# Designs tried in a protein design run: designed miniproteins, single chains, continued (4). Part 83

Each design is a single chain, and the fold is of that chain. pLDDT is the mean over its residues in the fold that is shown.

## One batch from the design tools (miniprotein)

Design m14865
Fold by ESMFold2-Fast:
Structure m14865 (fold): chain A 59 residues (1-59)
Amino acid sequence: GPSPFLSLPLEEQVQAVIDVLRSMGLDPRDEAVTRSFLETMLPELDLDAMLARVLAAAG
């Protein structure tokens, strides 16, 4: 079936990305770090839209 992550509301998807980055010792406010994470782990998402939401929610 589809990834459990993609079944979450958008706000919960954003929070999950922030939580994962923080659990790895990475700063979700760092655009380059967050972009690289999204490109590698979530390539099917609208990268620019998700990046903007993560940066806004983390800052």
Scores: mean pLDDT 79

Design m14866
Fold by ESMFold2-Fast:
Structure m14866 (fold): chain A 80 residues (1-80)
Amino acid sequence: MSLEEKQKKAREFLEEFIRTERPYATGDNEIDPALLKSLEAVGRAIGDPKLFEEFLELFRRLDPETQEKIIKELSEIVDD
């Protein structure tokens, strides 16, 4: 898969995630620093900082188990 295809797939994943999870993001959690560093690396790879900021705002409002699942899915998209 080309870098452009990976970036497109990652952006589509973030857009769909924001749309789908927004109604359930009712918490207020601190993101683990190691997890945040991994997410920021993924955000740079995606190449859309505004979309990534909206994702981070939603992400910190999710439960820890959901946060771990999402990071795994994003890492699989970027590292394919």
Scores: mean pLDDT 71

Design m14867
Fold by ESMFold2-Fast:
Structure m14867 (fold): chain A 66 residues (1-66)
Amino acid sequence: SAANEQEALEEAKRTEELAKKLAEALGLPVKVEVDVGDTKVTVNVTIGDESGTQVIDKETGRGTAN
């Protein structure tokens, strides 16, 4: 569904903005990579030397760590 796809993209954008604000507050470099697939959106975030990955399922709108 287009609505589910938009919701997943908005979640990814929220994660990106949060990472940017956190990095700015900490004075650390930030790198955010967003990969949009047909069934899921993957967000890779690196702040300084810390990294994390979020996967958002477009069908269910659920974000899970594998």
Scores: mean pLDDT 76

Design m14868
Fold by ESMFold2-Fast:
Structure m14868 (fold): chain A 72 residues (1-72)
Amino acid sequence: ALTPEERAALREAYARLDRDGDGRIPALALPGVLRELGLQFSVEEARALVAHADRDGDGYIDEAEFEALLAR
């Protein structure tokens, strides 16, 4: 589970990447978010995370979907 500090950092990262203010980030922005959280993933691992988070297949992930991924 995420700590309160990790949850706050995730919200800040989303706010910075969500320049359109729609509450979602492009799936292609996921590697950048992971780097800001100090996480490192291969291209295959990043794609697996995107597929797991992007349930709608719309090419975007919301904060709650990403948070659920990190809670595994």
Scores: mean pLDDT 65

Design m14869
Fold by ESMFold2-Fast:
Structure m14869 (fold): chain A 66 residues (1-66)
Amino acid sequence: MKKFEAIAKLPGWTDEEIETLKNILESLVENAKAEKLSKDEVKFTLEASEEKAKAAEKAVEGLEKL
C-alpha cells in the first residue's frame, strides 16, 4: 500500500462538500484524508494500490473542470 497526494482546486466548495468528497474517495481506497491548504485548494492523501489511487486522482481532476 502506498500514499498518493493530489491537490484539487475547488473554488466555491463548502467544507461539508469537501468532507463528502473525502468520504466518497475513502469508500474507493483503503484510506483517504483531506487537508484544506487555502480557500480554494484541498490536498487529498490516499492510501491504496497504485491502480486505485490513479483512478481516484483522475476522478478528482475531472471535478476541477466542472
Scores: mean pLDDT 74

Design m14870
Fold by ESMFold2-Fast:
Structure m14870 (fold): chain A 72 residues (1-72)
Amino acid sequence: SLERDKEALGGDYLVELEDDITGEEFAQAVLEIRKLGGEIIGVSSRKVVAVKTDATEEELLKIPGVKRVIKL
């Protein structure tokens, strides 16, 4: 569940990617998070990325393939 991902992964944000995202699109989204100064804390099998960053939720939502962003 998303609540378990929050407890297990940590960070500043949980970034949920589109359900149909390809491996290449996933890799590109991770690169875009890193370009915003984001550190990848963890990744779940549900295409949820735990991110530590000073970037805003709005900046993360602009990344192609990002479905939603949850502030921790």
Scores: mean pLDDT 77

Design m14871
Fold by ESMFold2-Fast:
Structure m14871 (fold): chain A 92 residues (1-92)
Amino acid sequence: SLEEAREAIKEGRLDEAEKLLDELAEKGENPLEVAELYRELGEEYRKQKRYDKAVEAYNKAIELLEKYNLNPMLSMEISVEVLAIAVERVTK
C-alpha cells in the first residue's frame, strides 16, 4: 500500500519501499502519488550515494507521469535531478 511504501522510505528501508512502489505501479494504483514517492525514494538513495538506485527510482517516477499524462512540470524537475546525479558521478 501507499502507506507501507511511505513508512518504508521514512524508516530507510529503501529497497522494500521500491518493491512496494513497483507493485502499486504495476496495478496502476494512484500513479501520481506513486510517482511522488518514487521521487522521494530517489532523493533518499541519492543521500546514501546509491546513484544507480536513485536514477532508477527517478526514471520510474518520470515513466509513470508520462504514461498517465500527469504533472509535466514534476517530470521535468525529476529529469534535472537525474542529470545532476550524472554530473556528481563524473565529478565526485
Scores: mean pLDDT 83

Design m14872
Fold by ESMFold2-Fast:
Structure m14872 (fold): chain A 64 residues (1-64)
Amino acid sequence: NEGAEKAAEAAKKAAEEGDATGAAVSAWQYRLEGGDPEKAREGVAAGRAGDAEKAAELAVQSAK
């Protein structure tokens, strides 16, 4: 699923740059593209808490 893979790459890049909001947005896009909605929700919550790395990790996991 190319959309989910692109969202995962965007989330990893946002976390690398310390962009918690970007990581949260990427997790949300995973949900819209048929990823695991529970992990996407956890990723959004982590991003809102300012944990960009955790948000990216959960976004990648929601793609699986």
Scores: mean pLDDT 66

Design m14873
Fold by ESMFold2-Fast:
Structure m14873 (fold): chain A 88 residues (1-88)
Amino acid sequence: MLAEIMDEIMDTYVAASVRLARALDRSPEVEAEIARFEANYEAQRPKRIEEAKEKEKAKDEEFKKRLEEIKERLPAVIAEAEAAIAAL
């Protein structure tokens, strides 16, 4: 889902960038470079979506790991705070 939305946003960005490039320089050399870029961009689309999905999964797992680390450290922090209060 997020990977597909990101790819759609990138499509819009690429289209806008191509339009800007053509507005600045419409030489045959620039047109050939744009065509090559667009062909490579489309050829890489399945790999980009797959990589984005893997990164999305990795971020979710990293977030879960960080939450577990915080939960494991909480009892020690609470014990230190209670010991400090008892010393007062």
Scores: mean pLDDT 71

Design m14874
Fold by ESMFold2-Fast:
Structure m14874 (fold): chain A 88 residues (1-88)
Amino acid sequence: SLKEKYDEIREKILELDKQVRKAVVSPELERAMIDAAAFATLETEFNPQDSLYGKIVELYKELGKLLKELNVSPDEIARRVAEAAARE
């Protein structure tokens, strides 16, 4: 469900924040970024009237801050998401 996906990505974002602050780049960090970007493409299908919408908006604000810290461009994220989709 969308709520389960939100909870999963929220935990990944919190772990990303810890790893960024420690200046450690790991395969798990890269995977978490790809998974978070993949979730972003699914948000376009979400109903804005759902009570979960506000929580998803807050999650994306946190993700945006972390991506700026990692110095990853939106174009690079979009490219990685498209490549992942093409392989599945």
Scores: mean pLDDT 54

Design m14875
Fold by ESMFold2-Fast:
Structure m14875 (fold): chain A 55 residues (1-55)
Amino acid sequence: SHMEELRKKRLEAISKIDLLMQNDDEEGAIQLAKEYFGDEEAELVKKMIERKKAR
């Protein structure tokens, strides 16, 4: 179904964003989050990265 395909693509995007964050590809992670989840989620990813660096 269309909903199942959309869900699968979103799960793949989440996995890829996580991998980019683990490899310190901050710009790639933020851009992918913005593309799949919008500006609000991209801002959350950016804040998570900044907090991780502040440790």
Scores: mean pLDDT 78

Design m14876
Fold by ESMFold2-Fast:
Structure m14876 (fold): chain A 74 residues (1-74)
Amino acid sequence: SEEEEIARLGVRYAILLVKQGKLDQAEAVIRALMEKFGLSREELRRIVDEVAEETGDPELKAQLHAVVDRVLAA
């Protein structure tokens, strides 16, 4: 779907922010995606896991999970 395609692009952008140490900006991007597309906790985690796995970097995946956890705790 168009919504999932845009969400995946947004998650890729958040990954670039995480790589730059811009965790607060990455959190804002993920939060905006949830608000705009009405993503559930499960849908967000699925998309994040799929996109993060494509990087082949487990440390980056862990940092992205921490960002997602902060969004979901708010």
Scores: mean pLDDT 81

Design m14877
Fold by ESMFold2-Fast:
Structure m14877 (fold): chain A 96 residues (1-96)
Amino acid sequence: MKKETFFAGGAALPVPADQGPLTVRFKIKLPGVKGKVTATLRARSVDSGVELQNSTVEKEAKDDEVVVELTAQISPAVTKPGDTVAFEVTATVEKE
């Protein structure tokens, strides 16, 4: 099966001193694609290198616009105020 990366993006955000859990939402709009779309959101501590969250959403695309929404919620139990969390989003299309 041939997989192609169609979208890749990310952000790095500091953990706030007073806000507890860090919640980030990503909304990805893919132009006309065909096949199985797999979108993955990964959250990683820059300070420790540890993966804090990984979530995946799958959709079937039929040459129409596809919208995928991913949410990460990082617990204050696994971060410290002043730490940096790197968020990476990729979308791949598996064509058959």
Scores: mean pLDDT 73

Design m14878
Fold by ESMFold2-Fast:
Structure m14878 (fold): chain A 102 residues (1-102)
Amino acid sequence: EEEERQELIEKLRKLMKELGLSDKVIDWFIRALSRDLQGLKDLIEKLEAILKGEDVKKYRPKNFSGQDIEEALAFLEWMLDRLGFSPEEKEQALELFRKILE
């Protein structure tokens, strides 16, 4: 489990770096997500699809509305502000999460 988690974290870090995210944003996401092994796997699959130009809408939860997405992003933006992220780092994180949730 721990070995698999470390491999997934390393893969996630590489994918996020390829998407142009700063090391600070990448470290925050890894810290937030590292405790959910299935969530890490699902996120990696979705990020790989984004990098390949695939339609990521197939990963969207069936009951997740556009309003729910905007509320989640607003909460994330508020949290990133409170954690002292720069405006640029916040925009990168919000763009990535919008693509993941849509």
Scores: mean pLDDT 67

Design m14879
Fold by ESMFold2-Fast:
Order: structure tokens, then C-alpha cells, then sequence
Structure m14879 (fold): chain A 59 residues (1-59)
């Protein structure tokens, strides 16, 4: 019953990670001082989504 939710949560985490890497690369090319903030925002979202997937797996 939880397998679909876990799969969806993992897919969302992977998508967020990929998007965060692209956003960080773009920010680094545009303004390196902003790259650290963009990276931190992307990492925080990815960590949150990965934690949710892990929580679902642990139940």
C-alpha cells in the first residue's frame, strides 16, 4: 500500500536534486555570491523530500 507513495516521494526528491544542481550551476555562472544561497535552498528541499521518503520506508 505504501510502495506507490514511497516511489513518488523518491522521484520528487530526485527531481528536486537535479533541478537544484541546474539552478546552482546557472547562479554560479551569473553571480557566484548567489550560488551558495541557491545551493542551500535546493539542498534543504532535497533533504526534506529525502527525509519524507525515509520516514515512509521506516513505517
Amino acid sequence: AKEKEIRKARAQALSAKAQGEMDTGRAAAEDPSKAAEVRAQGQALTDQLEAEAARLEAE
Scores: mean pLDDT 79

Design m14880
Fold by ESMFold2-Fast:
Structure m14880 (fold): chain A 93 residues (1-93)
Amino acid sequence: MLSADDLVRPKKLLMEILKKVGATKDVYTVSDVMYYIGLYALDQGLFLPGEDSSIVDLSGTPLGELLGVDSVNVREDAQYILQAIEKHSTLIE
């Protein structure tokens, strides 16, 4: 599993998501990528209102394609998100 301080170069699908929230660099820390993913979900209005605002509806979204699921809990499924970052990035040292 990636550490927060690990450097990664996003591959095409992940980079397209990051670009939509203003990311322009080639290399990011895992913390930066997690931040941009969270910003993307917020910007696209993907958080379910009411009962649990930690649940993100990913159905038919590019983020859902990246994660391979139709929903995710950002508090409980953080390791799943980290695995998706690892799959869709090249580790830099």
Scores: mean pLDDT 74

Design m14881
Fold by ESMFold2-Fast:
Structure m14881 (fold): chain A 56 residues (1-56)
Amino acid sequence: SELDQLIAQFLEAVRQGDMQRARQLGKQINAAVKQAGQQGFDKANAAADEATKILR
C-alpha cells in the first residue's frame, strides 16, 4: 500500500540520518493515515516506535 511504502522510506531516511527527508515523509504519512483510519494510526505509531529505537 502507499502507506506501507511511505513508512519504509521514512525508516530508511531515519537509518541514514536524513532527518529532513524523514520529516517530509512524516508529513506524507500523516496525510495517508487520515485515509487509512485506525489501521493507519496503528502503523504510524509502530513506525514512530521503530524510529525511536534506531535513534537510540
Scores: mean pLDDT 81

Design m14882
Fold by ESMFold2-Fast:
Structure m14882 (fold): chain A 65 residues (1-65)
Amino acid sequence: MTLEEALAEARLYSSEQRVVRGLEAGVAGDRATGLALLREELARAQSENAENAIRYIERLMGLVE
């Protein structure tokens, strides 16, 4: 999966605006902003014990990094 593919999928299936913004920053080459937004969403998913969301966001961070 590429960053562009992940962004297209997030726009269709994710209600999480922060994930979309993080991936948009990554595609634009702003890795620092992309990672910061994804880390904020990861912290939220961790507070909710949302295991599938945690794994999903960690994979997205790997694509941006």
Scores: mean pLDDT 80

Design m14883
Fold by ESMFold2-Fast:
Structure m14883 (fold): chain A 63 residues (1-63)
Amino acid sequence: NEEAEKALAEAAEAAKAGDDEKARRYGSIATQLGGGSEGTVETARNAKTGEDGAAAGAVGAGQ
């Protein structure tokens, strides 16, 4: 799952940087390529939720 791991790492980095689009995109790619990396993708998704864009993603942050 080399490609899946790389995609997941990119998703996590993008989430930390506030790149909502990239984080979502790579998270989905990681799940698809990994065929079973749902638990790991969940971590990236959780990071994205906290970093879902201060103004644009207020809906995600307002939980």
Scores: mean pLDDT 62

Design m14884
Fold by ESMFold2-Fast:
Structure m14884 (fold): chain A 75 residues (1-75)
Amino acid sequence: SSRLDVVRRGSDAAVQRLRDAGRDDVADQVRRRSDDALSRGDLDTVIDLTADGLRAAGRDDDADRTRRTLTGLVS
């Protein structure tokens, strides 16, 4: 898969985890802003938005793991 495909799937999974946690407010913000960043090819912004969203929902370990995994594909 391309880096864009992997980052998109990672963001999609995180949005679903946010919805499963009852944080539709954060999930909607991450989805909207990530879609905008993806349209520009700005993968670093997608990673940051995704990790920040998970942290805002109290999922700090998930945020840290997601950032490390997705950053390793972009750097």
Scores: mean pLDDT 82

Design m14885
Fold by ESMFold2-Fast:
Structure m14885 (fold): chain A 77 residues (1-77)
Amino acid sequence: SMMQYRQQADKLIELADEYERQGNFREAAYHYSLAGGYYSKAGDDDKANEMSARSARLLLQLGQEQEGNKLASKGYS
């Protein structure tokens, strides 16, 4: 049911929040993405889009941090 999909999404968000609190941003992004999928199945496109945006933001921040570290390591300013 749509209610069960929402309950699964809520549980995945709790796990994602815990991973984010621990600094495990890759696992947090993955679980936010999964939660978005369940909200989509529940017909909640707004929350699905919100979770996808949170996941994408975390992955972009990780990508930017890694690129910054590579540039710093190579002596680029």
Scores: mean pLDDT 80

Design m14886
Fold by ESMFold2-Fast:
Structure m14886 (fold): chain A 78 residues (1-78)
Amino acid sequence: MLREALERTRERVKETMSPENAQKVEEAIDQALKLLDQGASSAEAVRALIQKLKENLSPEDVDKAIEILEQALNEVAN
């Protein structure tokens, strides 16, 4: 269910973050989805996502993006 959580996160960041930061999160999510398509584990995809976010966003915006992802993961797990 990681793919569904990533898609929900992509939609929600557009509503909660600036367009510039939302685009950076969307690009990081697209990279994570590509890794999943290439056979990477969910853990590998999430680690790559978080690393990409840390490289491109402020710590505050990284925390916000992670909170949105955790909320989406909790929704798809239940």
Scores: mean pLDDT 84

Design m14887
Fold by ESMFold2-Fast:
Structure m14887 (fold): chain A 65 residues (1-65)
Amino acid sequence: MLREVADSLRMIGIGTDQGVEVKTEKVGDKLVGIFTAETKEELEKAQKAKELAEKEGLEVKIVEK
């Protein structure tokens, strides 16, 4: 529980700092971040945010609209 809260806050921080819409979902016992991109510029920001999050050991997927 405490670890999930910390991971969620870190993921939200990374995404919002890069200007990306962030949602979190639980897949089994794992917390997964969802970064949403609607434009090519947002996709680039989402990819950068994903790279930063993965360096922190967080699992992220990008959803394109």
Scores: mean pLDDT 77

Design m14888
Fold by ESMFold2-Fast:
Structure m14888 (fold): chain A 68 residues (1-68)
Amino acid sequence: SSEKEKELLNTIREGEQAAEEMKKTGEVTDEDFKKVVLSETAREQLLKDEEGGKIIEQYEKEREEKAN
């Protein structure tokens, strides 16, 4: 994977963590909201490429397997 793909995947992870934090605290901060928006943009960037689409599918599968 390219460095750009790793950065985009990391941005997606950060956005998901921010969304979880907002759900736990009941607080919506500008910082957390920004991370969620950037996460969605990063997902769109990855989906523009066939390889990036496969990376997202693998990530989502691993995420589902990790969820208790």
Scores: mean pLDDT 75

Design m14889
Fold by ESMFold2-Fast:
Structure m14889 (fold): chain A 88 residues (1-88)
Amino acid sequence: MEELRKRIEELEKRIEELKKKAEELYKEGKLSPEQYQEIMRLLTAAESMLERARELLERGEDPEKVEHMIRMAEEEIEEAEELIEEAL
């Protein structure tokens, strides 16, 4: 389960980095208010999914359920990253 915890930590760090990048791009006028809000929505959703994944892991839930929540978070993160890359 150390592996799943590490993966959650890595994704949490990635979310933090992407939030900072989105804020920078928004301040530079490279993101519209709508684009910025959508990116932040995706990253906030991913954070909630990772928090849920941590709860499931702490309760000793099936690793498959934890993995599923992590995967959903990764999808939201990837979509946010794509939107940021499109703005560059």
Scores: mean pLDDT 84

Design m14890
Fold by ESMFold2-Fast:
Structure m14890 (fold): chain A 62 residues (1-62)
Amino acid sequence: SLKKKIEEIRKETEKLIEEGEKVIQEVRETLNDEEAVQYGEELIEAIKKRSEEKIKELEEKA
């Protein structure tokens, strides 16, 4: 059951990241603000890394 919950967390996180990446693309197209795009991309990368760390931690504690 823990493996199933971890897989659900992974899938939910991946969906949220994909949604975030779409928003960043819309910001690029709408505002043409490279600083805002850069900041958003860095934030998405930080979220990805933190999510991977947390998922790994949960798998190791299982």
Scores: mean pLDDT 78

Design m14891
Fold by ESMFold2-Fast:
Structure m14891 (fold): chain A 57 residues (1-57)
Amino acid sequence: KLDEILAKLRKIGEKIAAIKKEIWESTDPAKRAALQAELRKLQAEANELIDQMQALR
């Protein structure tokens, strides 16, 4: 169970890094806004997984 949570966190971390890179490279305000929204969703999902991991400790 913990290993599954860690695997999901790794995948989310990679997606977050990719989105942050796209935000830094993009000059389009609309595209940046959409990427920021996706980033917030992924951060929320990561926080939920961290909470689950803490419950197991």
Scores: mean pLDDT 80

Design m14892
Fold by ESMFold2-Fast:
Structure m14892 (fold): chain A 85 residues (1-85)
Amino acid sequence: GSYVLGITGLSEEEARELAERARERGGSVTIGKGSNYQVTITGLDEETARELARRAEERGASVTLIKGGKTVYEHTKDTEEPVGV
């Protein structure tokens, strides 16, 4: 089955760059905007999904990897800093 990658915490430029890379690899991309940009990529194989997840994590984003409608991997780069109460 195909993997689905959900990404949050990217800037607009980073989201667009990642979306383009995903499409080049045969993925389908949806970009939503709330408080931050949210990118959902579908139709990925395991290796491609992991590579894109790694790139997003290196940019400080949170990632959720889903296979067959089930979450199989979740990584949140959320360092609790006592700054900004």
Scores: mean pLDDT 74

Design m14893
Fold by ESMFold2-Fast:
Order: C-alpha cells, then structure tokens, then sequence
Structure m14893 (fold): chain A 83 residues (1-83)
C-alpha cells in the first residue's frame, strides 16, 4: 500500500504551501513540497514531487532521504530552509 501524508505549511489569501510525505509498500519514503494558488493545486504538486523522489530512491535501493534543498517557489524554499 502506498501511504500519502500531507501537511499545510503556509496558507495565505493567494497561495498554499504543502508538504507531502509518500511511503511506498517497500518502505521507501520521500518528501515533496509544492505551492499553488489553491490547496488542491499545492497538494497535487507536492505529492507529484514526493512520488518522483520516492521512485528515484527505489531505483537506487535507498529507503529514505534527508529533506532535499528544493529550488522552486520562494515560499516552499523558505519553509525547507527553516526546517
């Protein structure tokens, strides 16, 4: 079973920043951060990034990553650096 957990990191009138944690059935974990003008758009972007990283780690035989330095939306990057 593929487990997906999402957390809203920042919410403004104009944007949402979301962290998504994806755990694959084999225990591979990855975290993605996404931003968008709606909660759904930010969530989808975060989940897509987390899925991409999880599949990459699975191919490399790794089980987890440290939170990656994300070069994207300023809000998402600021949250990552604050962690």
Amino acid sequence: MKKIEVEVLAETKDSYTVRARVTLENGVEAVGIGSGPTLEEARQRAIEEANRLAKELEKQGKKSIDEVDYVGDINARAVLLAA
Scores: mean pLDDT 66

Design m14894
Fold by ESMFold2-Fast:
Structure m14894 (fold): chain A 70 residues (1-70)
Amino acid sequence: MLTRREVEAVREALKIGPLDQLTDEDLDRVAEKLGMTREEVREAVEKFKQDPEGGAQAMDELLRERRRAA
């Protein structure tokens, strides 16, 4: 199950390109933006790839919460 932090990492990674084509430099850029390590970003991406429906659901929930908070 992805945490909110992991969902945000996947969201930022998807802005760069396809998850299967991310370089270490791409992972570092996401890590720097979110205050994570490269390993944490890589783990978030792998978790999303293993459960893309659960990941998409968690991302949608994050977006709904941000809309209510705004």
Scores: mean pLDDT 76

Design m14895
Fold by ESMFold2-Fast:
Structure m14895 (fold): chain A 98 residues (1-98)
Amino acid sequence: SNRDIVDEVLKEFRKYLEALYETATPKEKGQLGALAMEFGKVAETMLSTDDVAVMRKALEEFREKGEHLTKHAGANAATVAETTEYAVSLLEEAIDKV
């Protein structure tokens, strides 16, 4: 079911963020938290619709927001960019399973 796909993708992303949070500064945690909120919006979209095109649009909006967060991350830009790329890969694979 879409719920099982979404639950797995949220679990994998959470594990990735937990590893980063072990050494992250408060500022970096805030920036990664903002990205996690945007990731959650794509997950909510995947639970709310059967239309793969709508899910892909949500993923594209996530990519744009991740790019915006990266541009404003300063010293943390590399970490935010790498986390965004990983998140996109997880969501893209999840949408392909729907």
Scores: mean pLDDT 88

Design m14896
Fold by ESMFold2-Fast:
Structure m14896 (fold): chain A 91 residues (1-91)
Amino acid sequence: SLKEKLEELERLRRELEENPSMEVINRAASLSAEVSKELREVLPELSKEIDELLDKLQAAKKAGAPQEELKRLALEALEKSIEAVKEALKL
């Protein structure tokens, strides 16, 4: 459910801030991608913003960017995904 996804997104956001790791970054990206896909038809603008952040994260990861940059992009994707889920829950 969207409520369960919101709880997981908020948990991952805290975990990424407190104990950043590539595992948490990858999980944040995966869950954000799921949110973007599920909400594409009802919230196309927010889904596009999530997709753009995930594209930046993948490009940075491929380029060997430092974990601090990957964490920043993953946090931005999580925050936008949280915004999208909260907006969808109002519908």
Scores: mean pLDDT 88

Design m14897
Fold by ESMFold2-Fast:
Structure m14897 (fold): chain A 120 residues (1-120)
Amino acid sequence: SMEELKEKIKKLIEEFKKKAEELIELISEVDEEMAKKFKEVVDEIIKEVEYFLENPETPKEEIEKKMAKLKEKLNEVFAEAIETMKKKNTPEEKIEKVKKLFLEMLKIFEEITKLLLELS
């Protein structure tokens, strides 16, 4: 049902937020400005996803295009964060933890995208 799809998306948004908060905290220990930049991209993603959740009449093509652009931004800011961590001689264990959290965030992002398209 439409209500079950909305509930699943809301749960995934909360999981995405939790993973993002953990990742942002780890980046902030290395570079607070980089953490802030990452948070700005995460906040944009959450805002856009919540917009689509409240506006299920949005055309599928518009959702696909916006989500693809957001995924690109997320990948770009992550690449910059990893480069910053490496330049600052961050321990490899911490970099691997950040990478693992990011892969979990990408999986959640892709599932949110799939369910938003099913809702539309």
Scores: mean pLDDT 90

Design m14898
Fold by ESMFold2-Fast:
Structure m14898 (fold): chain A 88 residues (1-88)
Amino acid sequence: MAAEKILEALAEAAEREGRLELAEELRKIKEKYKDDPLKALLEAQAVIAKAGGLSEEVGEELEERVREEIEEVEAALRPELEALRAAA
């Protein structure tokens, strides 16, 4: 859910910068990984980095938000990982 909103915000930022191909790639990632928010955010981060990043003003705020959401999703998965370790 939060990942979809971030990906749409990133796509809108790319469109405002005239980077229509980047915006389309970000929307494809949103659809492709809609059931895997962590993978969606990591793929979006990689695509943005490959494209040379977003503008400093917009890019820093959205990259910060991407990092926060990755950390939140990883934190949510931590109990499952700990349960798997406890079962070993």
Scores: mean pLDDT 70

Design m14899
Fold by ESMFold2-Fast:
Formats: structure tokens, sequence, C-alpha cells
Structure m14899 (fold): chain A 73 residues (1-73)
């Protein structure tokens, strides 16, 4: 994979983590929702740092992760 393709795969993985976290939140699994959203947030922060051109999209997903974490508390 090129670095750009690797970043796309990592973004997709972060989106999958956020989807899992939202599902956990709906099921009342607050601890799992926080843990999974934090994993997504960490991955997204790394992507944004390495690929500044993805900063806008990455930040939107980070904001989504933060919202899940706050709702799960």
Amino acid sequence: LTPEQEAEVELALAEIYLAIAKMDLKRGNKESAIETAEKARKLLQEIVERYPQLAEEGQRLIDEANKIIEEAK
C-alpha cells in the first residue's frame, strides 16, 4: 500500500471503531463505548499528524469520538 492508501485504510478502521462505540452506547455498554471511541480518537490523532491534508475529515471524526465519550459518561 502507498502511504495515502494506508491512511485511507486507517480512516476506515477509525470509522468502524466509531460505529462499534455507537452500538455499545445504544446497548448501554458505556465502558466499552468509551474504550472503543478512545481507540478511534487516538488512531485519528495519529492520522491527522501524519497527513495534514486529512485534518478536516479527521477532526470531524475526532469530534464524533469525543461526543460518544461524553454521552457514555
Scores: mean pLDDT 85

Design m14900
Fold by ESMFold2-Fast:
Structure m14900 (fold): chain A 87 residues (1-87)
Amino acid sequence: GREEALRLLREALDLAEAQGKPVSVAIGGALRGLGDGLELYLQGKASRAAAEAALARARAGLAAGDAVAAAEGAGRAIGVEGALAAK
């Protein structure tokens, strides 16, 4: 859910900081993901499966040590779930 996506985003930001990367780089990833999630909604492609795929991508990014990919996945999940809640 939305709470899980926010938790994964926090973990992505913490990972970026632990790697000595500017937190702004991970925030940039999250904003791109959010935009992509909203674009899926505009195309009529926003679904629970799309949100779950985005969360899986965020978890995979964390496991790979890729804070930007993790943040993008989390942001995409937030965008998709936010759009679905507006139905």
Scores: mean pLDDT 83

